# Designs tried in a protein design run: designed miniproteins, single chains, continued (5). Part 65

Each design is a single chain, and the fold is of that chain. pLDDT is the mean over its residues in the fold that is shown.

## One batch from the design tools (miniprotein)

Design m18246
Fold by ESMFold2-Fast:
Structure m18246 (fold): chain A 127 residues (1-127)
Amino acid sequence: SDLKKAKEYIEKARELIKKGGSLKEATEYALRAFGLLFEKILEVGLANLDEETKKLMKETTDVLVELVRKLGLANEPVRLDKRLGAIYLESFTLPEIPGYVLPLIVSAALLERHFGLDLEKLREEEL
């Protein structure tokens, strides 16, 4: 399942970070996990995500934020593309915006720009 694959990608990203491995490779795994979770948002909407998917979104956010910090990108200007902007706007339709949403989309945008990666292309390139 996509959820199982996203979990595997996040665990690979964590292991690379833990062992002092490639931050680019760790970022590619974390962005692939986010891509699978983004497909779930497109399918069911942010308001209708189950608890398992929400938990994995939070875990993915934590990994992406750690990568941003390790790469020194925290003070870089942020530009949201149409995909990330759509998630941001959808979060305003919720009674309460989940605390992980803004860090998630900001970290993804910073990391995609830093490495010249495209979430759509990463989604097509299955590992």
Scores: mean pLDDT 79

Design m18247
Fold by ESMFold2-Fast:
Structure m18247 (fold): chain A 92 residues (1-92)
Amino acid sequence: STVTVSPASVTVKVGESVTLKVTVSGDAVESYKVVYYPASDPSKVVGEKTTKTSLIRIDNLKEPGTYVVTVEALDANGNVVGSASATVTVVE
């Protein structure tokens, strides 16, 4: 499958939420696994969640900086059918 996330880049203020739309072409998707971390420190995972909606809400980004949000699309058997990423820039 082909997976895309929109917007691919967005700027928000500290304490605001951002909603990303996931689009998948080809295979049926059961859920989405979301992981996000600071681009400046990719070893520090800030959050992880699994959701069944194609609208992914990211909130509680408490510190300014640039974050990478990675989305994996999972089928009904738990197999990854595709992935995409977006960049969220948090400002004061």
Scores: mean pLDDT 81

Design m18248
Fold by ESMFold2-Fast:
Order: structure tokens, then sequence, then C-alpha cells
Structure m18248 (fold): chain A 77 residues (1-77)
């Protein structure tokens, strides 16, 4: 399920973020991802992937791994 895969990626990002502002940004980005998946909005999915990669960098996660996981989840939608 694409939604569960996206949730897993954002849960990993949220677990590593320390600022409330960054955690709020991650939650907002997750909501945007789910809406874009439901609407097949390819441009918004691309923007969400870029935002998730930037948050992953701030969280100390591998941005290439996060990008790959998000793209694979989008392909299953």
Amino acid sequence: NAIEKIKKVFDEILAKLTSPEEQEAARELYERAIKALKNNDILELFRVAQGAVELAKRAGLDPEKVRKEIIEAFKES
C-alpha cells in the first residue's frame, strides 16, 4: 500500500527531527503527499519528494534512500 510506505518514510523523518517547526513541516508534507496520491497530482508528488529529501538531510538521514523510497511508493499508487 503506497500510503503505508509513505507513512513509514515520514515516521522515520519525524523520529529524527528535534524542532517543533520541522516536525510540523513534516506532518504537513505527509498530508500533501496523501492528497497528491489520491488526486494523481504528479507535480505535487515531485514537490513533496523534494521537501521530504530536504527534511531527511536535516534529520541526518540518507537523502538518496528517502528519495528512492518515496518514488517507489508513488509508483505503487
Scores: mean pLDDT 81

Design m18249
Fold by ESMFold2-Fast:
Structure m18249 (fold): chain A 55 residues (1-55)
Amino acid sequence: TTTKSLLIYDKGKTYLYGGDWASAPALSAGAKVREFTQTADAQTITAIPETELKA
C-alpha cells in the first residue's frame, strides 16, 4: 500500500499532512508545497530541503 503526504512551508513554518489535503487549513499566497510518497513496506520519509520546493 502507498501512502501520500504533503510537506508545506508557509511563512517560516513547516506542516506535515498525511492523507487528505482537503482537511488542511488555508495557506497564504506563496506557500511552498511538496508531495511525497511512502510505502507500507518501507516507512522512509525523505527529508526535503525548502530550496527544492515550488511555490
Scores: mean pLDDT 52

Design m18250
Fold by ESMFold2-Fast:
Structure m18250 (fold): chain A 63 residues (1-63)
Amino acid sequence: SEAELLARLLAHEALKAGLLDEAQARRLTNSLLENPELIEPAIAHIRENRDDLAAAYAALLKT
């Protein structure tokens, strides 16, 4: 589904950038797939916090 693709892409971009390890990327993907309504807010949060992507992704893992 589109939601599944977006969740996987968001986590995979962080993995490629070295911001998340493989386990963290999987946790983020699973969290977003369980709560697909959070996918668009998560993407917006990352875009708004481009100055500190590590902190932005860490915040998503805590939610």
Scores: mean pLDDT 81

Design m18251
Fold by ESMFold2-Fast:
Structure m18251 (fold): chain A 94 residues (1-94)
Amino acid sequence: SALEEVEKLAEETKEKLRELFEGKPEERSFMLTVVDLVLKLARDLFEGKISLEEFKKGLEGAVKYVEENIENEEAKEVFKEFVERVLAIAEAYV
C-alpha cells in the first residue's frame, strides 16, 4: 500500500508537470525523469535495498538537481511537495 501511494503521487505529480511544461519538451522530459528517480528510490527503500538515510540523501540530491536545472518556481514547488509527501509515507512505513 505504501508503494501504491507513492506511485499514485508520482502519476499525479507527472500530470501537473506535463501541464506546466506544455510546449517545453526538454524541461518536461527532465522533470518526469527526476520523478521516476524518486519513485525508484522509494521502491528500493520498500524492498530493503537502501536504508532510510540513503533514501533521504537521494531525495535531497533530487531536490538540488531540480533547483540547479529548472527556473520555473511553480514546478519547483510541485516537486518539493511531492518529495515531502513521499518522505512522509516512507517514514510512516519504517
Scores: mean pLDDT 89

Design m18252
Fold by ESMFold2-Fast:
Structure m18252 (fold): chain A 67 residues (1-67)
Amino acid sequence: PLVYPAVSPEEAKRMAELIKEEAAKKGIEVELPENPTAQDVLDLLNKINSLDPKLAVEILEKIATLP
């Protein structure tokens, strides 16, 4: 289970890229900042959840399985 994201910039970027890729597979285009933060990742997840809650859950599960 996810507790709190004390993520590195590299981890935040990886999460943001994963969200963008998964959203694109469903025809949802999202714009990423040059250096995404944990807050940017949360904002993206909230946006996806408002559009497609099922996709948001799938993305969260994938993020939770990242090494």
Scores: mean pLDDT 75

Design m18253
Fold by ESMFold2-Fast:
Structure m18253 (fold): chain A 68 residues (1-68)
Amino acid sequence: VKISDKQLEELIEHLRESAERFPKHQSAAIVGAVMRSPEEVQQWVSDNKLLLKYSTVEEVIEALEKLK
């Protein structure tokens, strides 16, 4: 299931903010950004296994940008 473009953009923004706060802690930055999102977005991230495929914030952002 695809989330809305607005939800996707908000998730990307949370990821960018988290990366600026935790530049050396990539896994914590990604998890923190996802946990700040609505439950439906968190479920979508889990269903698409994004956290299992990517290890850096930048890789996750790049994958999400390609879905727009």
Scores: mean pLDDT 74

Design m18254
Fold by ESMFold2-Fast:
Structure m18254 (fold): chain A 92 residues (1-92)
Amino acid sequence: MSLKELGDALKEEGDKLVAEKPDNPGYLYQAGLLYVLAAENYLRAGDNESAKEAAEKGAEASDRSASLSTTNGLKKRSRELAERSRALAELA
């Protein structure tokens, strides 16, 4: 599998989780992780445009997860993931 194909598959799974449970903080956190992995694979493939789009989606999902999370642990992890996602978007 190419890095671009892997990025596409990871982004698609992230989109699916957001679509299934748009207000579930656990699903949004998992989607954020998938988007970050997609962005990293796109960057390694030299696809900066797709990397930026995936990273921006990761930041949005992670920020939403943090705002909806009722546990301090998930809230903290989601905030950290949002920061990582924004850094990847700026790098792309």
Scores: mean pLDDT 89

Design m18255
Fold by ESMFold2-Fast:
Structure m18255 (fold): chain A 70 residues (1-70)
Amino acid sequence: SRLEEAKKKIEEMVKKGATAEQLDKFLEELRKEGFSDEEYKELEKYAIVLFFARNIDEIEAQLAADLAAA
């Protein structure tokens, strides 16, 4: 489905280190392509969750490295 393909692209972008600005631009393009307001909100929430999850993982990895070096 188009929604699942959009979610996969968001996952790929987040894994490749996409910035919040890059994710916002991608979501805006999806909105212009005719996704409904409900689908857009779902994709926006999905992107936010993945973006913060990646940031938490990066923070945890950095903290673990710092603690191991101390």
Scores: mean pLDDT 80

Design m18256
Fold by ESMFold2-Fast:
Structure m18256 (fold): chain A 66 residues (1-66)
Amino acid sequence: APDAALARESAEAGAASGSRAAAATGHYEQWKLGQSPEAREYARKAAGAKTAEEAKEYALKSGDAA
């Protein structure tokens, strides 16, 4: 349905803005709890990511490095 497509695009825009910021804040707090240097570096990159895709990729690498 067209409403479902609009809802998904709004959710993706919210993810790129809201979820990225929320994930970045959460990752930054986990980073401050003394994760490995590699995990901390990827968490920093996730926090600075400009797109949801970039944030997700760095978050996954941070998790893999932790």
Scores: mean pLDDT 60

Design m18257
Fold by ESMFold2-Fast:
Structure m18257 (fold): chain A 87 residues (1-87)
Amino acid sequence: TRAEAEELARRLRELAERAERASPFEAEVLASFAVMDLSILAKYSEDPALAEAAREGARRIAEAAARRDPRAVAEALRETAERLLAL
C-alpha cells in the first residue's frame, strides 16, 4: 500500500543517516534490515510497480553492503526511498 511505502521510505532515510556515520559492519547490519523490509513489501504488495521498485532497491542495497562502504549503503538507501516516494 502507499502508506506502507511512505513509512518504509521514511525508515530508509533514517537508516541512511545512521549508515553515513556507521562502521562498515554496522552499515551492513542496517542494510540487512532494509533488505528484509523491502523484500516483505515486494512479496506482499499488489502494486507491480511498487513490488519492482522494492526488489530493485533491496538488490542495490545488498550490493552496496557487500562493498563494505557505509557511504555507498547510505546512498542506496536514499535512492530507494526516493524511488518509493516517486511512485
Scores: mean pLDDT 86

Design m18258
Fold by ESMFold2-Fast:
Structure m18258 (fold): chain A 78 residues (1-78)
Amino acid sequence: DEELDIVTEAAKKVAEATKDLPVEQRSRIVTVAANAILNKDPNAAEKARQAARESGAPDEVIDKVAEIVTEALEKVKA
């Protein structure tokens, strides 16, 4: 399942980028990112960025999460 593989890989990368956050915040960001990618949401990157910001992630982590989600969304749409 190509879409599932893309989502799983993106979820792992988001989890790694957010590893220094508490587990509850990390889980929330990963869930938002995975669901947005699966749904091919055009606002996926912005939703993931918002979830990371609300979870207290530093700007570097917010930007990295948005990058991962943007790349995964492009792959899912191809």
Scores: mean pLDDT 84

Design m18259
Fold by ESMFold2-Fast:
Structure m18259 (fold): chain A 80 residues (1-80)
Amino acid sequence: PEELIARADELATRAAELYRQGVEAAKNGDLKTASELFEEAAKVYREASELYRQAGRTDMAEALESGAEILRKKAEELKK
């Protein structure tokens, strides 16, 4: 449905912005902030993925779920 896709797009955009902020923090040596931002981005990507799945956009859902898992692992690596 239109509402689910619109919400998923908003969440995916927010997650992408959080990811960009996390990359910036990591480049500046702020690994704690980078880890927290990557964790938040992963969570928001999973929320977007679930909405895309409910809307029948399985390929989009799977792509975002994979991206979220990669970000979760990056966050854990930054925690040492």
Scores: mean pLDDT 85

Design m18260
Fold by ESMFold2-Fast:
Structure m18260 (fold): chain A 90 residues (1-90)
Amino acid sequence: MEKERYEEEYREATKNGPQALLDLFRKRAEEVEELVEELDEKAKEAEKKGDYKKAVEYGILSTMARFLAIFNGEEKSREEFEKALKEVEE
């Protein structure tokens, strides 16, 4: 659901020009930064409790959140990713 919202917001921002894209990128960067910090704190707390499985899981989720911010925030990066994926499927 949130991914579909992010894709729709990105398409609308692209349609409205570079200023709308900058505003969307700034908003997404703020949302992702808060989520990344929360996930990193949860990973550290899990490690303190000896729950290494949860520590690893939160670490992976934090990495994925950063990755999605990079690829979904930039149209060119997304297009290059989609092109590479298509070439792998051939």
Scores: mean pLDDT 65

Design m18261
Fold by ESMFold2-Fast:
Structure m18261 (fold): chain A 89 residues (1-89)
Amino acid sequence: MKEAKAEVARRMIEAIRAAAIDEDYARAAELLGQDAAEVEAELAKIPREERLRLFAERAEYIARQAEEAGLEEVAEEARELARELRALA
């Protein structure tokens, strides 16, 4: 079951990258199983700088959860994303 947890975490990392860096809300919504228009509308309420900070915090949270679960490769992927987002904020 560790593989299933790794896949969920990786989908979340990819969704954050798509929304935060690429501003591809349709891709982010697809990865999360959500409606693209709803995701876009919710994110539009938040200024870009604040969105980048929130996404960085979420990536850091995913990294901690993955590390606690023994998913070190996923934890490092999430840490790298958090570093990229903080540099853009």
Scores: mean pLDDT 79

Design m18262
Fold by ESMFold2-Fast:
Structure m18262 (fold): chain A 100 residues (1-100)
Amino acid sequence: MPSAVEHLTAAVLSTDPAEARAHALAALEVLIQDLERRGAPAEVIELARRALAHARAGDLETAMELLGEASRLYVEAEGEDPAILARVQAVAHALAHLRD
């Protein structure tokens, strides 16, 4: 399966809004799976899953806000992980491009 980075690259470079959306959602799903595998706090996982649900519904602003809150709680609980924070930022950026 494509990596989160491959999905994010495809989302940003795609000129088809439906394809860009599918890749952005897949990148967020992969991020949630990575957080679950790393044993992230349940509240972080719940916020990320809620962000995915809102993104699927087309509420990209709420999805980005929830993803930002999940990132903040992750840093408070686990400390700064540059790889996870970079992925969260990249997913938020891909969602912002879908909004525009």
Scores: mean pLDDT 76

Design m18263
Fold by ESMFold2-Fast:
Structure m18263 (fold): chain A 119 residues (1-119)
Amino acid sequence: SVEEELEELEKEIKEFIENMDKLSPEEALERLAELVERLEEVVRRLRREDASVELVNRAFTNAANLVVAIDRFALTKELSPEQRARLQALRDRAEALLGELAALARSRGATPVFKPFDF
């Protein structure tokens, strides 16, 4: 379900933030790409399934914390220009998801609320 996928994404984003210093740049970029792709699929499903405001807000929180994860990774690793370009592309995609989710929440009469993950 979308709810189960959002719960798993939250756990994996937290795990990434906790362990990113131990990952190679390539391993981190591959994991971030997978997380972005999975969240993009969640957003497509939320649009199609007329999902609750609660699920939209949970997806928004995941997207916001994914941007935080990307920004922290950019500060902790020495990246090649090619790797920085890939990371920026992932950040742009995550930020686009934030915009889409904010619009979706507003269309359903709600203001999205950012809640940072507990660490």
Scores: mean pLDDT 85

Design m18264
Fold by ESMFold2-Fast:
Structure m18264 (fold): chain A 84 residues (1-84)
Amino acid sequence: SKSNELYQQMLAAKAAGEDQEKIEQLLKLSMLYGVEAVAEAVLKVVEKIKLKKGEPKEEVEKEVEEERKRIEENIKKAIEEIKE
């Protein structure tokens, strides 16, 4: 996953003695992509369930897009609230 790749890059930067600020940026990016990956996986499951129930593809795509935007806004808000 991109979250895991960024986390490994953070560990490598730490081992190489790079700036603390760079290490913290990589950690924050790892966390962000981890949350986004979970949200995307959930939306994909919801889409599959709705399509199996025979809901029209256009309506399902619209509902999933609206939910995706809501989740992205909530993630951004949570990141801002956690920011030191």
Scores: mean pLDDT 77

Design m18265
Fold by ESMFold2-Fast:
Structure m18265 (fold): chain A 91 residues (1-91)
Amino acid sequence: KKEEEEKLKKEAEKIMTEELKMSKEEIEKVLKRFKTENKLNLKQIVEVLKQAVESKEELMKTKGIKDEEEVTKIIKQILLGEGPDESLPKV
């Protein structure tokens, strides 16, 4: 219930802060977007964020291409729905 939701919220915020380097404002925007536009609960949001982190790691290891900051920025834009034309809330 409230305790479980608070734990999931903290886990989501920790992933976004530590793995995706998001600000508090960006974190609140992502959570609001997923809850209101995509109708995801906190448990589903945590799963999506874990998948985003795995995608970031795969891109850095497999493609070895770009600065971690640039890869993180792309993932942040996708999560915020602010990417170039493809950033509609389509989970």
Scores: mean pLDDT 71

Design m18266
Fold by ESMFold2-Fast:
Structure m18266 (fold): chain A 77 residues (1-77)
Amino acid sequence: MEEEKKALEEMKKQHKKAVEVVKNAMGLSKEEIEKIMNENIEKLKEIGEKVPSLREAAEGGVRLAREAKAKALELQA
């Protein structure tokens, strides 16, 4: 139960980071975007593996994070 609560808070933090990366894409380098978003995706994958009740939510989060990464990189082009 405590792990699930911590995982939910981490997912919220990662979602907020993804939104901020997209909003600030023009002010970030491609390398910074890749590093931040790759870390974001890895943390969400870890949550899906460790917290079975959040697996589907974490998988959705990974998909959204991958889309956010692609969008931020597209804005840099």
Scores: mean pLDDT 81

Design m18267
Fold by ESMFold2-Fast:
Structure m18267 (fold): chain A 90 residues (1-90)
Amino acid sequence: MALAMALYIAQLAREFIEAAKKGDYDKAVELFEQIKRIAEEGVRFGIPHAEELLKASQEGLEAAKNGDFDKAIEYAEKVIEIARQIMEDA
């Protein structure tokens, strides 16, 4: 479960970066909303690092909603890094 969650979140974060770079901002916000929902489930299931993942997801989503896509991309990269840590611990 943790491995599958981390793989899926990393994929969504990469899709977010692509959407943001293309100027598809509505899709980018929707992708970060999905990332946040999955991170919330990770916290519910007690997955290691899921609280850090949720915090990064919340901060990235707020940046994206505020139109700060450079900052949102930085949080998406942080989400990918945290997901990698979850994969190593799985």
Scores: mean pLDDT 85

Design m18268
Fold by ESMFold2-Fast:
Structure m18268 (fold): chain A 94 residues (1-94)
Amino acid sequence: SQASDLASQGLILLGQGRPQDGTRLLQRAVDMLQDVDPDTAQRLRQVIQRVQQGSSGSDTAIQGARLFGQSGGTGREAARNAARAVRQRIEQSM
């Protein structure tokens, strides 16, 4: 779905150290999910909040992975795992 694509790409961009681009895509995903899957929307807002608090893209990707029940050792790996988990979760909700 469009929401799962936006959320997945946003998390990947955060893992790549692109917080502005990543946050923009995640905010769009949150807006789409608010009425469909509010729990996933809230978890994505937590990721956005950590970026706004000055967390690195790598740290934010790792926290994002943990919020979706994934463990990751590196920022890029954590971002990929979080992106896959959020995509599966959103597609199950829609």
Scores: mean pLDDT 73

Design m18269
Fold by ESMFold2-Fast:
Structure m18269 (fold): chain A 73 residues (1-73)
Amino acid sequence: MEETRELAERLVEAGRRRQELLEEMRKNGPTPELLAEIERLTEETRRLEAEIRRLVAQDPNASRAVMEALRAA
């Protein structure tokens, strides 16, 4: 369950970083650097979500670790 929790925490962190960049874009307008970083974080979250889905499908107890990490955010 440590693996699933770690992935969920990384997903939350990546989402938070992406939200910060979106706020920056709203305040100062889009730049190529901001758009590239947002796209990178979006790719990272997709990968993490896929791995979490696989782990949860194999073990129902894994869903509890995901919920705990998401609530801690």
Scores: mean pLDDT 77

Design m18270
Fold by ESMFold2-Fast:
Structure m18270 (fold): chain A 62 residues (1-62)
Amino acid sequence: MIEDHLKVIAYILRAVGAELEGNKEEAEKDYKNAMSVEEKLIAQGDKDAETILKRIKEKLEE
């Protein structure tokens, strides 16, 4: 499960980088990939993943 947490961090960092470069499409794809991994972690009983998923969704709704 540590590997999945690292994947989420990697996707979020990529998304932020793309966003700073003005690449909204790439940022959105990376945020959605992070959300997918978080949904998997929630299904496995990771309650902290719910908080992170909510924050990613709020960022995409911005």
Scores: mean pLDDT 78

Design m18271
Fold by ESMFold2-Fast:
Structure m18271 (fold): chain A 88 residues (1-88)
Amino acid sequence: LEELVEEFRRLTAELLEAARAGDLERYDRLLERLVPVYLELYALDPERARRLLLEAYRRALELARELGAPEDVLAEAEAVLAAQEAAL
């Protein structure tokens, strides 16, 4: 489990860096690696997997705000994150 958690955190950090750099090809490749890691984490510990995903979403939202994403998109994402965090 801990190896999957570490891999998930590493991949999400690299994914955010690719997004910040505007490297969409690298971003897509990292997403393809991240999805199976997340699914395996979810199968082993769904609550921990959900918390890790929400942490990653929060970091992605902060990056999107820094990059000037539209306010309506940011507001919608914030509302979704708040609802998911409340459900934990």
Scores: mean pLDDT 79

Design m18272
Fold by ESMFold2-Fast:
Structure m18272 (fold): chain A 55 residues (1-55)
Amino acid sequence: MVLETENLKIEKVGDKIIITGKEPLTAPPGAKQEGNVVVLDLSNPIAERILELME
């Protein structure tokens, strides 16, 4: 699953969600952040809401 907007790319890879922005993002609690990339595990409550938006 991939969701793309003008400023944001959200991709589901296995049991992880990878969010790539044009600028550094504010990472939610429990997320890993590397510059403008944020990685969420599917066990994170925020990941479930993101998956609903990707349908």
Scores: mean pLDDT 72

Design m18273
Fold by ESMFold2-Fast:
Structure m18273 (fold): chain A 118 residues (1-118)
Amino acid sequence: MEEEEKRREEQIEAVKNGENEELAKEAIEEAKKSKEMAERLGEALLEAALEEGPQALGGVLVALAALGADKAAERVIAEIEAITGDSELAARLRAILNDKSLTGEEKAKRMREEVAKA
């Protein structure tokens, strides 16, 4: 039990710091299969981005959209809106997030284009 939890923490940390690409890929693959893991990873990435500054939030949003972590992605959009005051950008990002016709990769691409304009 504790060893499994430590492994999940190591997987999340690898995604946050980028120092172990294989472990980060395992975290992403588990997040694709488990909404619980995707949400947990999303909350950890949001916290890390807030510590680094608002410029990191765009990259986190794109990663969460690709993973299908819709709840965590909505939290990131809300933080971007709160920090920037740009309600029109937030509305466009939410429209992309809520578009059920788009894959996670297509959502990530469109969100990257929108945050690059801001």
Scores: mean pLDDT 74

Design m18274
Fold by ESMFold2-Fast:
Structure m18274 (fold): chain A 118 residues (1-118)
Amino acid sequence: MRRLRPGTPEQQALVDYLNEKVAPAIARAVDALVEKLTAAGYSTEEAMRVAGLAIGYAFDEAARKAGVPFDEDGNLLPPASREQADKLAENLIKELDRLAAMTPEEVVERAREYAKRR
C-alpha cells in the first residue's frame, strides 16, 4: 500500500484520517480483484501483484483529480487541509469501487499503465 509522507503533527493527523477513511475500500478492492483474477486463471501471487499495481493506478488518478502534489520520488505529499483529505478519500473510494467492478482484462490494463508510469 502506498503511504503518504509524514510531516508536521497536523499533516500526520490528516494522513492518519485519510488512511482510516479509505482502509475499508482498499480491503474490498484487494479481495474483489484477487478473487476475480484467480477466477480468470492467474495464480494468487500474480493476482496480488496485478491488484497492487491496479490499486496504485487508482491512487494516482484520485490524487491527480484532487490536486494533491507528488514529490520528485513519486511519493504522495500529505493533504494541505481536511477538505483536501476528504476530497482525496472520496475520489479514491470511487476509483477503488470502480476498479473492483472492472473485468480482469480492464484491471490488467490499469496495472500495465501504472507500471509504465513508475
Scores: mean pLDDT 77

Design m18275
Fold by ESMFold2-Fast:
Structure m18275 (fold): chain A 60 residues (1-60)
Amino acid sequence: SIEEEVKREEEKLKEDIQKGINLLEASRDNLVLSLEENHELLQGTSKVRLGIFEEELRKK
């Protein structure tokens, strides 16, 4: 029936909207994760580099 067809189209539209939202959220989460990983890497490597750099400067 037309009523059943309308309900199917409405369900498809809701699913498509939800998929779009999920994709945007996943993209945002990936960006946040990348920024957090970069921050941790920067903190870890900065401590190591400071130690090595000071040693290299004193080696002269």
Scores: mean pLDDT 79

Design m18276
Fold by ESMFold2-Fast:
Structure m18276 (fold): chain A 91 residues (1-91)
Amino acid sequence: GKKEKAAEETRRSGEGGAKVGEEGAELVRKDPNSILGVSRLTAGALAGMGASMHGGISGSEEAYKYGEEGARKAEEYMRRGGVGGKVNAFK
């Protein structure tokens, strides 16, 4: 139904955001000063946030949960990788 379609769309958006964030982290790992890598990490975080908002607007609790998970993973990825990848050298 409509609720299941919203959940699927939100899940795809969350997964897309995570993938873009991962691509950004790999670019930053290769070149810590990569503007493209930083832009990809930021785009991943924004996509995750957008998926969470879409879930809320659609009125689907399942869609909202998928969006929240996507946003949380994107934020954790940015936090762990750090902007410019230099935080990974601190451990």
Scores: mean pLDDT 59

Design m18277
Fold by ESMFold2-Fast:
Structure m18277 (fold): chain A 88 residues (1-88)
Amino acid sequence: DIEEAARRAEEHLRKAYSKASPEERAKAEQAGLEAAKAAVAANPDAPQEVVSAVGVIAMARTLKELTPAKEEAEKAEEAAREVIRLAE
């Protein structure tokens, strides 16, 4: 279920986010915004859930590189990839 996968991605992203500094959060948000914009440009007809999932993947990858919250960031990325897979 796309909604369930999206909720899991958001939950794990929030947990990773809570362990990040304001500077790390700002970098993750910027990466997410850029990835989401690129996804919309590549496929304007993409479902909102897929665009959001692409943003979550970029944010999670950035947080995984910058923080020790690797486990929560990895789970957020996995759940966001599941959203994209279910949208196919």
Scores: mean pLDDT 81

Design m18278
Fold by ESMFold2-Fast:
Structure m18278 (fold): chain A 79 residues (1-79)
Amino acid sequence: SVEEIIEELEKTTDEEKKEELLKKLYEEGLELEKRGRLDEAEKIYQYIVLKFPDSPYKEEALEKLIELGVEKLKEAVLK
């Protein structure tokens, strides 16, 4: 679960394990996005950007936040 991954990320000091957990967390965000759970996906991407700005997933998560922001604006304006 997302909560379990976040708890492990907050307590781990192993950089390799941290990268594996970040990958898993990012993949959870992608799955939520595929299921249309955009608010939950957004929270995951925000967490990665804010808490792990030096990770390789920061840029990927930031791009996803921009995409989700555009999608939400389209839904608000066009419906």
Scores: mean pLDDT 80

Design m18279
Fold by ESMFold2-Fast:
Structure m18279 (fold): chain A 69 residues (1-69)
Amino acid sequence: IEDLTPEEVIERIKRLAQEAKTKSDEELNKIIKEIMDLANEAARVFSKEEANRIMKAAVDYIKEALKAK
């Protein structure tokens, strides 16, 4: 993740959330964990402002994926 920009991390989170909408509940849970792991790793690598932006995107996309199920 250290070689990714904040924008690239958000784009990856978005793609994972979109995939989750078409997957089984078991796979959805795995993807949610992957999204949260990415957001938590970003909080350790990026500035507080960028980490907050990534975390907000992760939460928003997870909510959309859960609503679609």
Scores: mean pLDDT 78

